# Designed miniproteins, single chains, continued (4): the designs that were tried, part 62

Each design is a single chain, and the fold is of that chain. pLDDT is the mean over its residues in the fold that is shown.

## One batch from the design tools (miniprotein)

Design m14288
Fold by ESMFold2-Fast:
Structure m14288 (fold): chain A 95 residues (1-95)
Amino acid sequence: MEEKIAEINKIVQEIIKLINKYEKDPLRGSVKLIALTALTSAILFAAEQGRRDEVREAVAGLKELIDEFIKENPEYAEEFRKLYDKLVALIDELA
């Protein structure tokens, strides 16, 4: 269980790193990073407490941010989708 939470954190941190690396607009990047940090905290806290519905809701919010980033940066779409799919699979294993 703790190993799955650690892997979730690792994947979310990879998504944050990619957004920070590839975002061309510092203001848009800062807004997305703030939202990602809040969603990351929500995912980890809810997962640790076994609150699976809250985890799913926070992950849906994360997908919206990823989809917005991909819309503006389509060249990185495959990399983000791969990370998101891995994140969803890990969350399903917490159930």
Scores: mean pLDDT 74

Design m14289
Fold by ESMFold2-Fast:
Structure m14289 (fold): chain A 82 residues (1-82)
Amino acid sequence: TAEEILKLVKEAEKLIEEGKYEEAKKLLLEAVRKLAELLKEKGYSDEEVESILEKAEEMAKDKEGMLLLIKLLEDAAKRLLE
């Protein structure tokens, strides 16, 4: 659910503040997978969802990319809650 995505994002933010980047990356990619499942339920194609997953993995390579991914996931989850 969108609430689960927000929970994972908040936990990942805390891990980044603690310097636990590998743990934060795992939680962010889990949040992206949950977003992908919700988008499929909303009628997005498998190809569109796969593109989102690939972009998220690329972004999660460094701290700056992970922080950007957090912002994008928060924005997406908030839109899904409305």
Scores: mean pLDDT 80

Design m14290
Fold by ESMFold2-Fast:
Structure m14290 (fold): chain A 96 residues (1-96)
Amino acid sequence: GLDEAIERIEKALERARKAGDSLTTKVLESALELAKRAKEYAKRGDIDTAILELGIAEGLVGIGLGVSKIIGDEKGTEILEEALEALREALEELKK
């Protein structure tokens, strides 16, 4: 669910920071903030805003995934693919 997505984004962000990948670091910091805000909106019953914020976070994680593939970061790619799957599952749960 959403907590799993947040954990995967945080793990990918730590990895990007250690690698000195400033672009992936910036997009993942933004994705993490959006995912955390979406969790807050969902808890308040603002499901439409939570879905919108998570949709934007999914796009940003997708950018990070693209960068990881270009630079040949196989482990970072795996973690970001897992983060995208967790975000997709969280979006499906919110739409029920």
Scores: mean pLDDT 85

Design m14291
Fold by ESMFold2-Fast:
Structure m14291 (fold): chain A 98 residues (1-98)
Amino acid sequence: KKEEEENKKAEKYLLMGLMFYQAKRYDDAIAYFEEATKSSDPVLRAIAYLYLGLAYYEQGKYDEAIESFRKAAETAKDVDPDLAQYAERLLKIVEEKK
């Protein structure tokens, strides 16, 4: 029950982060995505790290973007292999453009 309540709260933070990300309010989006990474659900946590990386990338913070994509891939590895592979592809793209 407590874990379910924490995951529902993390889902709301992820949604708020996405809204700010779409509005190009990347500092606000990052704050909400950071809260979403506190989820005990590894899929939700991996998605939060993925968007955290995308928000850092949009700000030109490539080192932070790479670290966030790495955490997304590691978190997703055993629970969502497609998400892990996508995060690894984004990590390589950022490394090559850096």
Scores: mean pLDDT 86

Design m14292
Fold by ESMFold2-Fast:
Order: C-alpha cells, then structure tokens, then sequence
Structure m14292 (fold): chain A 64 residues (1-64)
C-alpha cells in the first residue's frame, strides 16, 4: 500500500476548484483557481503541491 501523493493532490485541487466555482462570485478568483487546478493536473508532483497550497490560501482569503 503506497499512497499516490500526486493523485491525492489532484483530488484536493479538483474539490477546491469545484467549491470556488459553486460558492465564489469573484470571477478573478475562479479564473485563478482554474489555472492552479490545471497546474495540479498537468504539472510535476512539486508543482501540484504548490498549486494545492496556493488554492488553500485563496480559499482562506475568500472566507475572510
């Protein structure tokens, strides 16, 4: 049993992007979330980790 960290990061990115698209009224934040989601899908594991971290920070900022 080996956790696929990249697959977990992709799943988190997909959930965060879906949440932003459903709850946010800010088009700029939705666009940025989409870009980060794409990076998480197509990038290296390191790029995916950075993209997910940035998505979490955007979510925190939107909730403030």
Amino acid sequence: MKPDEKEVLRAIAAMLYALFKKTSKNKELIEKAQELYDRALTGSPEEAEKAVKELIELAKKEME
Scores: mean pLDDT 74

Design m14293
Fold by ESMFold2-Fast:
Structure m14293 (fold): chain A 61 residues (1-61)
Amino acid sequence: DEGDALYAAGRYEEAAALYEARIAEDPDDWLAWANLGLALQAAGRVAEGDAYMERGRALAL
């Protein structure tokens, strides 16, 4: 998707913004939470990224 393309291009802040918008539309989209976490970790915001990854994992259950 567009977020995956931004992430692959190293545009982590833009990927994070895209996934934040997706979460705003569907807070139960666990994949969007997980991908936001990955984008934040890649941007060096590791603690925030870990929290979002954990949220995505919890929603997937």
Scores: mean pLDDT 80

Design m14294
Fold by ESMFold2-Fast:
Structure m14294 (fold): chain A 70 residues (1-70)
Amino acid sequence: SQFQQLQQQVGQVGQQVNDELRDQRAAARTLDERVALSGEKGTLIVKRSRQQLQQLSQINLEYLAQQKAL
């Protein structure tokens, strides 16, 4: 059915977003290491980047919750 196909597509998109967030978290850790070598100005950039990653994670969790409600 068309509904089952949409359900699968929604699940695939959710998985892709989760994979992307995981990669971004790994990149943020690498950025933290580089910032430790560069000083205080970098700390604000890292803090802002982490906040953005947390917001993306929250959006993904809301998306997955909507998917489960279907």
Scores: mean pLDDT 67

Design m14295
Fold by ESMFold2-Fast:
Structure m14295 (fold): chain A 60 residues (1-60)
Amino acid sequence: PYTFTLSFDDAAAAQRAADFLRESYPDVTVTLDGTTLTITTDLSPEKAIAVALTAIGESL
């Protein structure tokens, strides 16, 4: 599995990103801790990168 961490400017942005990922990517595990998202996936490296980029884009 691939695990990576994304930090956001505020908790609301992190929550929006987490909610979107949980709804859109049921195969990934998303853990939200304040302004930090920890994302774990068993997908390929390319898919893991796509998930990370999606989280960043959805932070608003």
Scores: mean pLDDT 73

Design m14296
Fold by ESMFold2-Fast:
Structure m14296 (fold): chain A 53 residues (1-53)
Amino acid sequence: MEEVEVTSPLDLARHVLELAKRGDERARPVMESLLTSPDPEVQELARKALEAL
């Protein structure tokens, strides 16, 4: 990858999902924030992360 977005809400949501799958409760406030994102894909990932905790 030469030039790609690495700090997008979607990338953040994927990263938080990985943390949640590891049982990291610190991910919860980030997931709560992402749940209110205007992007439905980000909301879906945040919900999956919450379920994984």
Scores: mean pLDDT 74

Design m14297
Fold by ESMFold2-Fast:
Structure m14297 (fold): chain A 87 residues (1-87)
Amino acid sequence: MGLEEVEELLRRAEELAEEALRLAADPSVPLEELRALLEEAERLLREALEKLRLGRAPLPPELQERIRRVRELLRRAREAIEEREAA
């Protein structure tokens, strides 16, 4: 079922975004590593959204909320990385 694949992609994207945000607090972690984690999380989110688009099914409220949460985590991780680059 397409929704199971989407849920798995969103779960992995969430995990990577949370890890990038956590590691961004550690100044010993290279920016290159943080950017790689962020890019992979963004790629997984894009794949999940593409599968949802191709499925043409109504998007359940629970999945809409999860997508919003993943996007919020990605935004926070990106802001933390950009702040470190500016420092």
Scores: mean pLDDT 81

Design m14298
Fold by ESMFold2-Fast:
Structure m14298 (fold): chain A 57 residues (1-57)
Amino acid sequence: SLLDNLSPTQAAVLRAEAHRLFGLPLDTSPAEVAARLREAGHDAAVDSLEEAARQEL
């Protein structure tokens, strides 16, 4: 997936969006972001973050 194969710059953009939208720490890995959201039942939110990352790349 996009979240698993991000460059360091792309990962930083995703972390910034996750911090802005969900309050996750800026040093949270993309895999950790996805895992936490899926664990909470927010699969649609993971899809939304992948889309946001695509638009900023």
Scores: mean pLDDT 66

Design m14299
Fold by ESMFold2-Fast:
Structure m14299 (fold): chain A 94 residues (1-94)
Amino acid sequence: DVLEELQKVVNGDTSPLSEEVEIYDANGHFLGKTTDPQKIKEAADPYSGVVYVRYKGKLYKVDFVRKTVEEVDALPEVSELLPGVQALKEAVLS
């Protein structure tokens, strides 16, 4: 199943995935699409090892530090950004 394919990625298998995955960072920001497990690993947070992927219509939390893959219902809420962080983003984009 999909969990077994992603579990192989977490265990260090570098073989291309059978289908393209959508990659999201540990905060739920979309980063891009890939079939390359190395790009998934590079997208993971360097300290927590966490990255989110949408693969074959389902959303998964991939943890490279704990070497776990779990199906999740939703990405972390980007709306949980503190007002100060949102103001800084608006100042940078303006």
Scores: mean pLDDT 73

Design m14300
Fold by ESMFold2-Fast:
Structure m14300 (fold): chain A 54 residues (1-54)
Amino acid sequence: SMNREEARRIALTFISAALGTTEEEVREMLERDPRLREDFEKGVDFLAEILEKA
């Protein structure tokens, strides 16, 4: 859904800012760590639900 795509962008922006790195670096971290990627996608799904209610 559109909300999931927007949630993914927000999550990447937030995490990159929190870590003091780039969105590209965060994407690479997720590519290397399947467990971290799974947790990230669960967070994106949760954020998408919040955005859908807004």
Scores: mean pLDDT 83

Design m14301
Fold by ESMFold2-Fast:
Structure m14301 (fold): chain A 73 residues (1-73)
Amino acid sequence: EEEKRRKAIEYLEKAIEALEAGDVKSAVSYLTKAYEFAPPKAQEYIRKALQALAEGDVEKAIEYLKKAIEILK
């Protein structure tokens, strides 16, 4: 329960760091892992972030991931 929440936050933070560094491929890998540990509300924002990345909107993706982290904290 709490361990899954911590892992989701860890992978989401790593994904944001990767996106800020311009590494979209690593970010997508981290988001896939975060999704496995995240509850449904956070999973919704992770899906929105992945969709934004598919459209090339890195800024929007980071906004959605920050919202996912806020839900988990």
Scores: mean pLDDT 86

Design m14302
Fold by ESMFold2-Fast:
Structure m14302 (fold): chain A 95 residues (1-95)
Amino acid sequence: SMEEMLEERRRRAERVAEEVRRYLEEHGLPERGEEAVATMERLLAEYEKKAEELIAKGDEKGFVKTLVIFDLHLIAISATALVEARSGVEQPPVG
């Protein structure tokens, strides 16, 4: 059901947020980890609200598209975290 798909997406987002937080903390970027989690939580709230409205309307196609777009946001945040962690270890502050 759409409700089960939304619940699974919520659980996945929570797992990804925790993984991103730990990864950035392990690479000396704990503040960036907190920012990434806050961004994921904000996006989850926005997309859950939109998804619930689509469920109420019976718009299955709009619902699936909404979940795909949310997934792309999670991928982008995770990819950004990887790039930041790899780049952050040796760059002097740019004055």
Scores: mean pLDDT 82

Design m14303
Fold by ESMFold2-Fast:
Structure m14303 (fold): chain A 67 residues (1-67)
Amino acid sequence: SLEERKRRLEEEYTRRLNEVGKRMTEAHVLSQEDPEKGTELLKKEAEEARRLHEERRREVERLEREL
């Protein structure tokens, strides 16, 4: 069903965002020893999180148009 597809989609993006969160934590720790490298990694992970949020919005909107 469309409801199950939406639920699976939301669960998948939640999982992917949790992985980004873990990498951001690692990058934050790195930034304490190597501020330049850690900051660059944090920016990359922040961009990835933004992309995932935007992709999730588009996918949800697409599914809702099928309703």
Scores: mean pLDDT 83

Design m14304
Fold by ESMFold2-Fast:
Structure m14304 (fold): chain A 83 residues (1-83)
Amino acid sequence: SDEMRERFKRLKPMVDKIEEHEDDSKRRLAILIMVIGIEEGKVEEAEAKLREFFPDLTPSEVDEIRAEAERIVEEHKKAKELG
């Protein structure tokens, strides 16, 4: 659908940033889930999904994933504001 194409276009730059900064495929997916959660205002739901899909993640690792996702979202936002 057109909505799915527009969503993909919005997320693609952040997906690319994750791939540039992270080599581990599980960690890439975890960061992406959190990035989507931040962008859509559903951080608590994203954290719940991380615990469900990656039950071996420690609280410290979840905090690291959140911090990394927040950095990626902020970098993307700044790039948009600068043109």
Scores: mean pLDDT 78

Design m14305
Fold by ESMFold2-Fast:
Structure m14305 (fold): chain A 68 residues (1-68)
Amino acid sequence: MADLERLKELVDKLDDSLSPEEIRKLYNEIVAVTRRILAEGTPEEQAEALKLLTEFNDKVVAINDARA
């Protein structure tokens, strides 16, 4: 599934060198891709997408906590 591969690429782009604006843009794209997978994907693809979204959110929280 191309959307699942794209989602993995987007999560891999997240690092602590990104600005808050860059992280927000990345988040918006991840949400859009995840919504497509949830609408059109298999249960296994949906589970993987939610796992990747959780991983992204955990990384964002860690970055924000380090900056606080």
Scores: mean pLDDT 79

Design m14306
Fold by ESMFold2-Fast:
Structure m14306 (fold): chain A 84 residues (1-84)
Amino acid sequence: SKEEIIEELREKTEELLASTDDEEIRAGIRAGRDIAIWYIETEKDLEKAKELAEKILKVMEEGVRNKLSVEEIIKKLNEVLNES
């Protein structure tokens, strides 16, 4: 269900937030989470919702791994969202 996809996204986002003390990266993760949840809630196709959640989570994981700026994280999120 969408609720399960959102719950998994929330859990994984909390894990990412716990893995970094960089305030800029943390802000990017929170922004990505909130945007992702909004898009998942408005998506009618569960398979597309799941795919979108996975892509957004991957961007946030990359942000933590590579210490990306908030601007770079937002740019990558916009690329994922505009892929549809």
Scores: mean pLDDT 78

Design m14307
Fold by ESMFold2-Fast:
Structure m14307 (fold): chain A 67 residues (1-67)
Amino acid sequence: SELLEEGVRELEEGRRLLASARNPQEVARGIGLVLRGIGLIFQAYLEAKRAGDEEAAQAALKALGAK
């Protein structure tokens, strides 16, 4: 879903920024992107569960680190 794709994108961008952070402002920005990404992925999971889309729900859980 768009929501899952956006969440994964922001999570990945945040992680990349944290890996290359050179100052506290870049660290704060990276953390913000990671937290927002996690929130969007969790929202995608809830929407998939409400729709009965078990494949989409499992994809969201996997993106959150649940195996």
Scores: mean pLDDT 84

Design m14308
Fold by ESMFold2-Fast:
Structure m14308 (fold): chain A 73 residues (1-73)
Amino acid sequence: MEEQIFALSEVSLYIMSATIAKKAGDKEKAIEYYEKAIETARKSLPSLSPEDKQLAEELIKRLEEEIKELREE
């Protein structure tokens, strides 16, 4: 059964906070929360199963793209 690691739960909370900030027009705070989510996900990578690791790496890539878009637009 898939088990949610605490670090991944924190990542979800940071993404939610970033999304709320983005909707409020606070791009700076949105970027900060996305960066926190990426950092937390990266720290959990060595302890994840291969399947969870792949999902986390895909998530990190998407969050990096979100930050880039917010900075470029």
Scores: mean pLDDT 77

Design m14309
Fold by ESMFold2-Fast:
Structure m14309 (fold): chain A 80 residues (1-80)
Amino acid sequence: MERELEGHITVSLLRMELSVLKIAYKNGADLKEIIEELKRLKKRAEAAKERYADLPDVVAELEEIIKEIEELIEELEKEL
């Protein structure tokens, strides 16, 4: 339970940080800075996926976050 809760908190924090980066992008933040922050967020999500590998629900949510980050990076890199 405690470890499962930790996993869900980690997912929630990563989703919140991704939302903040999306808002910053919409408000005209520096594209290179946003891409760098997204790459850092992806590395953190991948590390969390390894940390919680035994928790399928947490892994599935982290995989969704990683995919969303990757899709956003590809979209933003096309705008450079």
Scores: mean pLDDT 86

Design m14310
Fold by ESMFold2-Fast:
Structure m14310 (fold): chain A 76 residues (1-76)
Amino acid sequence: SMDEAEALYLAGLRLFEEGDYEAALEMFRKALEIYEKLGDKEGVARALENIGRVYEAQGDLEKAREYFEKAEELRK
């Protein structure tokens, strides 16, 4: 549901702020799956963007770029 996806997304944001990158990725990926099933293009883009931010924080710039590019394509 949309409410479930938003709750997972917000949990991911909190975990990212706490530096728990593995748990943040898990929450964002779960939110992403629900947003995709709902056809929520904006929700999908936000989840992909935040997955990219987690990889950037971990120093994985190649993966970060991949996820940022996926989010940008959806916003076109």
Scores: mean pLDDT 89

Design m14311
Fold by ESMFold2-Fast:
Structure m14311 (fold): chain A 97 residues (1-97)
Amino acid sequence: EAEELLKKGGEYLGEGKLEEALKYFEKALEIAKKKGDKRLEAEVLKNIGGVYAIQGKLEEALEYYKKALKIYEEIGDEEGAKEVREEIERVEETMKR
């Protein structure tokens, strides 16, 4: 189940196990896309962006956050869109030093 995989990815992320977190998030993303679950797809993309941000891979983090933002905007999730815009701003500020 995609929700369970997202949960496990989050647990690994909390433990600092970034590679394991990514593997679970990637599996969750594949299932969310196959099911057409746009909200879950956006949540998973946001979490993948978060992992890349923690790794210092800021360009990759921005790519995933922007993908999540596009979906949140498409489905009218203003709260999700706002959260992702704030993360994008934080990453862009970090890149500027």
Scores: mean pLDDT 87

Design m14312
Fold by ESMFold2-Fast:
Parts: structure tokens; C-alpha cells; sequence
Structure m14312 (fold): chain A 104 residues (1-104)
């Protein structure tokens, strides 16, 4: 159902926007915790989106995003990168990349 897929995409965008808004008033530690929770919820939504996607490429893309969010907790990647000697990504930059992947 294409209409349901569009509803899920809209919910994903709303969840990301809510995270950004809430993050403005949180401490760094609280932002990391919220980011992990948001990544888990986004992974569930992307998995549901994948199950409702009829075309193989679209389904695979949604599945890959869900796996990445669950496996790497993408919204906390800045801390992971720093610990491994790589330049950290901000949560804002991670959200930007996630939105770009969604539009692709």
C-alpha cells in the first residue's frame, strides 16, 4: 500500500524533527541517550517500511537503513568516531545524512 508507505515516511520525518527540537534543550549526555532511543524507533519504522515496499531496491534500501541504525546507533556515531581516532560527526550532521538517504 503506497499510501501507508507515505504515512510511514512522514512519521519518520516527524520523529527526526522532534528529536532535533528536543535536543536543543538537553545536555550532551541526554542527547546521546535520546539519539540511541530515536535510532531504535527509526529502525523499527524503516523495517516496517521495508515490509510494505514491493520493489526490491526500495525494500533493500529501507532494510539497510534499519540495520545500520540498530547495529551502529547512528545518532551516537560522533562519539564512536572520536573514540576510534576519526573526526566526530555531530548529531545534526548524522540527521542530515539520514534525511538525504531517505530522499534517495
Amino acid sequence: DEARRRELSERIRQLINDFVKRSETLTYEERLKLGKETAKELAELYRELAELTDDPEGRQTAEDIARMLEEHNSFAMGVVNLAEGRPPLTIEREIELLKEAEEK
Scores: mean pLDDT 67

Design m14313
Fold by ESMFold2-Fast:
Structure m14313 (fold): chain A 97 residues (1-97)
Amino acid sequence: SPLERFRLSPEEVAAGLDRIAKEIEELAKKTNNPVLKKVADLFREASEAARNGDIEKARELLLQAMDLANKGEMSPEEKRKVIALLTAAAIELVAAE
């Protein structure tokens, strides 16, 4: 199957989620937004779950991050960045299946 050529290992997914968490952490520091800090923490936990092969738990943590981002106060720029990063993370989790 063509999809098998794009399958990511647990370590590759974890590395991707760690990179995304770092970008959100940098944005949180720049904007001093505590919601972004909590979103980044959820991405770090999702990375750990993915590294342990628990892709379902990683997905649940990303859904929690999405819900927190949707309910939390953010500028339009912060929302756009977080949506892009959540989309990238979702693609990596699909590639892990």
Scores: mean pLDDT 82

Design m14314
Fold by ESMFold2-Fast:
Structure m14314 (fold): chain A 63 residues (1-63)
Amino acid sequence: SDEELERLGKKYGLTVSQVRSLKRYLDEHPDEAAQELLRRLLMKYQGLTEEEAEELLEELRKL
């Protein structure tokens, strides 16, 4: 839901649009290699720790 996407955005310093784009990418690319790439991009460009990036991706997979 939009409310859940907004919550995740606030927690990790992302916009709702960014969180929605990540969710769409995960749904379209369920392979481990794509998920590993997203984790690295979140760390490099958004300044998330490895643990924060993995937690965000795991929460998005459950939505």
Scores: mean pLDDT 82

Design m14315
Fold by ESMFold2-Fast:
Structure m14315 (fold): chain A 118 residues (1-118)
Amino acid sequence: DKIKELEEVLKEIGIDPSLAENLLNLFNYYSKDGKIDFENFLLIYPSLAALVLRAKGASEEELKKLLELREKVIEGKLTEEELAELKKIFKEVDKDGDGTIDYEEFLELLKLLDKKYK
């Protein structure tokens, strides 16, 4: 049961487990055959990061930066540095190296966001 696994991860990282359904819906919306490619990762990452950071008490300034990052993705205006950082995060999560993120790797992304935001 994907929802139960997600609830357990959220509890572990200190996020409200009631958000599990919303996160699963977000994963399902951007996935094809249960996998998220790099292009869809660029679209989901700012929203996912904002949700995790908001739950951890991030400032409005940090949340605004993630919204601006999302707009840059949509407009194709990412800087070389921003693209390199997002690609690095993607590679850290894509353990199989197949160029996609499956559901288990998506759960690891949530844990990675928790560790990077202290």
Scores: mean pLDDT 82

Design m14316
Fold by ESMFold2-Fast:
Structure m14316 (fold): chain A 57 residues (1-57)
Amino acid sequence: TSEKVLSMLAIDPSLSFREIAEILGVSEATVRRAFRRGIENADKDERLKLLLEKYKA
């Protein structure tokens, strides 16, 4: 999953993909793909969370 990349950016948004790649011991291209997947999944989950919160009222 892309959760590690997203968690690191949430803690320190100034981190570059290169720095994250070095910390995780993977290629920068791997970080970029993981980030893209993570954002797509997070966006879908966030939309569901907002929808549920609206109907829970």
Scores: mean pLDDT 66

Design m14317
Fold by ESMFold2-Fast:
Structure m14317 (fold): chain A 80 residues (1-80)
Amino acid sequence: DAALAAAYAAGYAAGVAAAGKATSLEQNRDLADAAVRRALESTDPLERAYHLGYAAGVGAEAVRRFGGREARSTLERAAR
């Protein structure tokens, strides 16, 4: 669905931007955790796609800034 893909992409871009402003990996973990929680609480598929994209974008930027293993661990904790 093009609308779901667009919502995910918008969330991803917003997540990258937010993670780029964070001063620590812990802040990025909190951003990803909050986004996953919002996705789980969303009744609208577009809202869910956006929040999942946001969490993915935070993870991608955290990997770029702080190193792959620590950022991967952050995403794994958010997924639980």
Scores: mean pLDDT 80

Design m14318
Fold by ESMFold2-Fast:
Structure m14318 (fold): chain A 64 residues (1-64)
Amino acid sequence: SDAEKSGEAARKAAEAGDAAAAGTAAWQFGVISGNLELGRKGVAAGVAGDAEGAAEYGRLAAQG
């Protein structure tokens, strides 16, 4: 599904150290799943340079 693909993209971005890309993927995941709060937290983590945190918020948005 699109949500699963977005979560995988966020994880791969975090593995590559691309925090901004991980945050963007988390936002897309939040939009797809309807969990916009987790998507926003993912973007904030990405802007702060926390690629792992951004990916985790994306994963949680997928579950929500």
Scores: mean pLDDT 75

Design m14319
Fold by ESMFold2-Fast:
Structure m14319 (fold): chain A 60 residues (1-60)
Amino acid sequence: SMELEALGYASLAEQALAAGDEATARRYARKAVEAAKQSGDPTLLERLQEAYPAVADLLR
């Protein structure tokens, strides 16, 4: 599902950022945002920002 894909990509973005790979973090964050938009749930992006605060600025 797009919701599970969004959660997966947001998690990968956080892991990449923790590893110091900002370019990879931005790439996964963009995929998370796209999956969240395709999920049909207008609250999902905000919930991702709350769940992954370290990459919240990339999840917009």
Scores: mean pLDDT 86

Design m14320
Fold by ESMFold2-Fast:
Structure m14320 (fold): chain A 87 residues (1-87)
Amino acid sequence: KQEFLDKKLEELEKEYYKKGYEDAKKLSKEELEKKLEEKEKEVEELKKFLDEAVANGEATEAQAKAAKEILDRLLKAYKEGAKEALE
């Protein structure tokens, strides 16, 4: 199970990196900045949802922490891809 999850997460990170790269090449600076702000807001809203799920007893703290780490890794991959395209 863990090996499968790690492989899928690596695949998703590569996809998000490529998406960030492509968006940075296609979008204006203003459009890219707006899209980055939107993605950061979406991640924070999902983290809040996870905290609420823990408070409601619907998820464990460990599950929420793992999910938050995945969200952070995917957002970071997108940002790194965008950064590379702008160099």
Scores: mean pLDDT 82

Design m14321
Fold by ESMFold2-Fast:
Structure m14321 (fold): chain A 55 residues (1-55)
Amino acid sequence: SVLDRLREVIFRIAELTLKRMLAYMEGREEEFRRLNEEIERLTREEARLLAELRA
């Protein structure tokens, strides 16, 4: 369902946000950049799923 996919995306964003914080604290610039890009993609996907639920 759309709700199940939304839940999965939200939990994934939370996980990646923690990993991004750790990468930042450890000075892993390349990993931080990749994680940031993935979080941005998932955030756009979350917006799409939310729009689908409202339709």
Scores: mean pLDDT 87

Design m14322
Fold by ESMFold2-Fast:
Structure m14322 (fold): chain A 61 residues (1-61)
Amino acid sequence: MDKNISKLSPEQQKAVNDFLAVAKANKDQDAINTIKNLSKDLDSLTKFANDIIKGNNEARK
């Protein structure tokens, strides 16, 4: 796991890990590569994690 993922909050880490698990289950290489690229920049990774959390909150209703 990239060290930048470990710097995220627990909620953000869970969101990223859950997204990656779904991407791997679907064999979605584009999604996997997106996470890999975002993990190089903590700010970009944090914004992406927050977008996932926001999307999950919408889906809960």
Scores: mean pLDDT 75

Design m14323
Fold by ESMFold2-Fast:
Parts: sequence; C-alpha cells; structure tokens
Structure m14323 (fold): chain A 80 residues (1-80)
Amino acid sequence: SKLLEEAEKLLKEAEKLIEEGKKTGDKSKYKKAIELARKAKEKAMEVLKKAKTKEEILRAIGLILRAIGLELDAERLLAE
C-alpha cells in the first residue's frame, strides 16, 4: 500500500528529527517529530479501516504502534 509506504517514510523522518534534536538541543525538532508521527499514524489507521488481508492489518497495526512509541519518546524529550 502507498499509504503504508508513506507512513514508514514519515516515521523514518521522525526518528531522524529526534536524533537531530538530541545532537543540537533544538526542541523544535521533537515537536516536528511528534507532528510527523501523528501523520504516519493517521495514514496507517486509514489503511487499517480498509484492510482486507491479515498482512495489511498486521502491518498497519505495527506502524500505528511504532508511531505512538515515537510520539511518546519525543514528548518525554520535550519535557526534559
């Protein structure tokens, strides 16, 4: 699914932003990572609503969980 590929790309970009934020101390990077993780979650949830195969369902769920994890990690880093 193109939406799942787009979600994976957004999560990879969010992970990169978290690492850049850690390196530079720029907390705006964590805010942007949260935004991208939320967008990735929305795309994966949209696939989940329309998914007809076990493989698509599991892949969408995996991306949703990964997005939630990245959002929580970035929010914790913002609080520090």
Scores: mean pLDDT 88

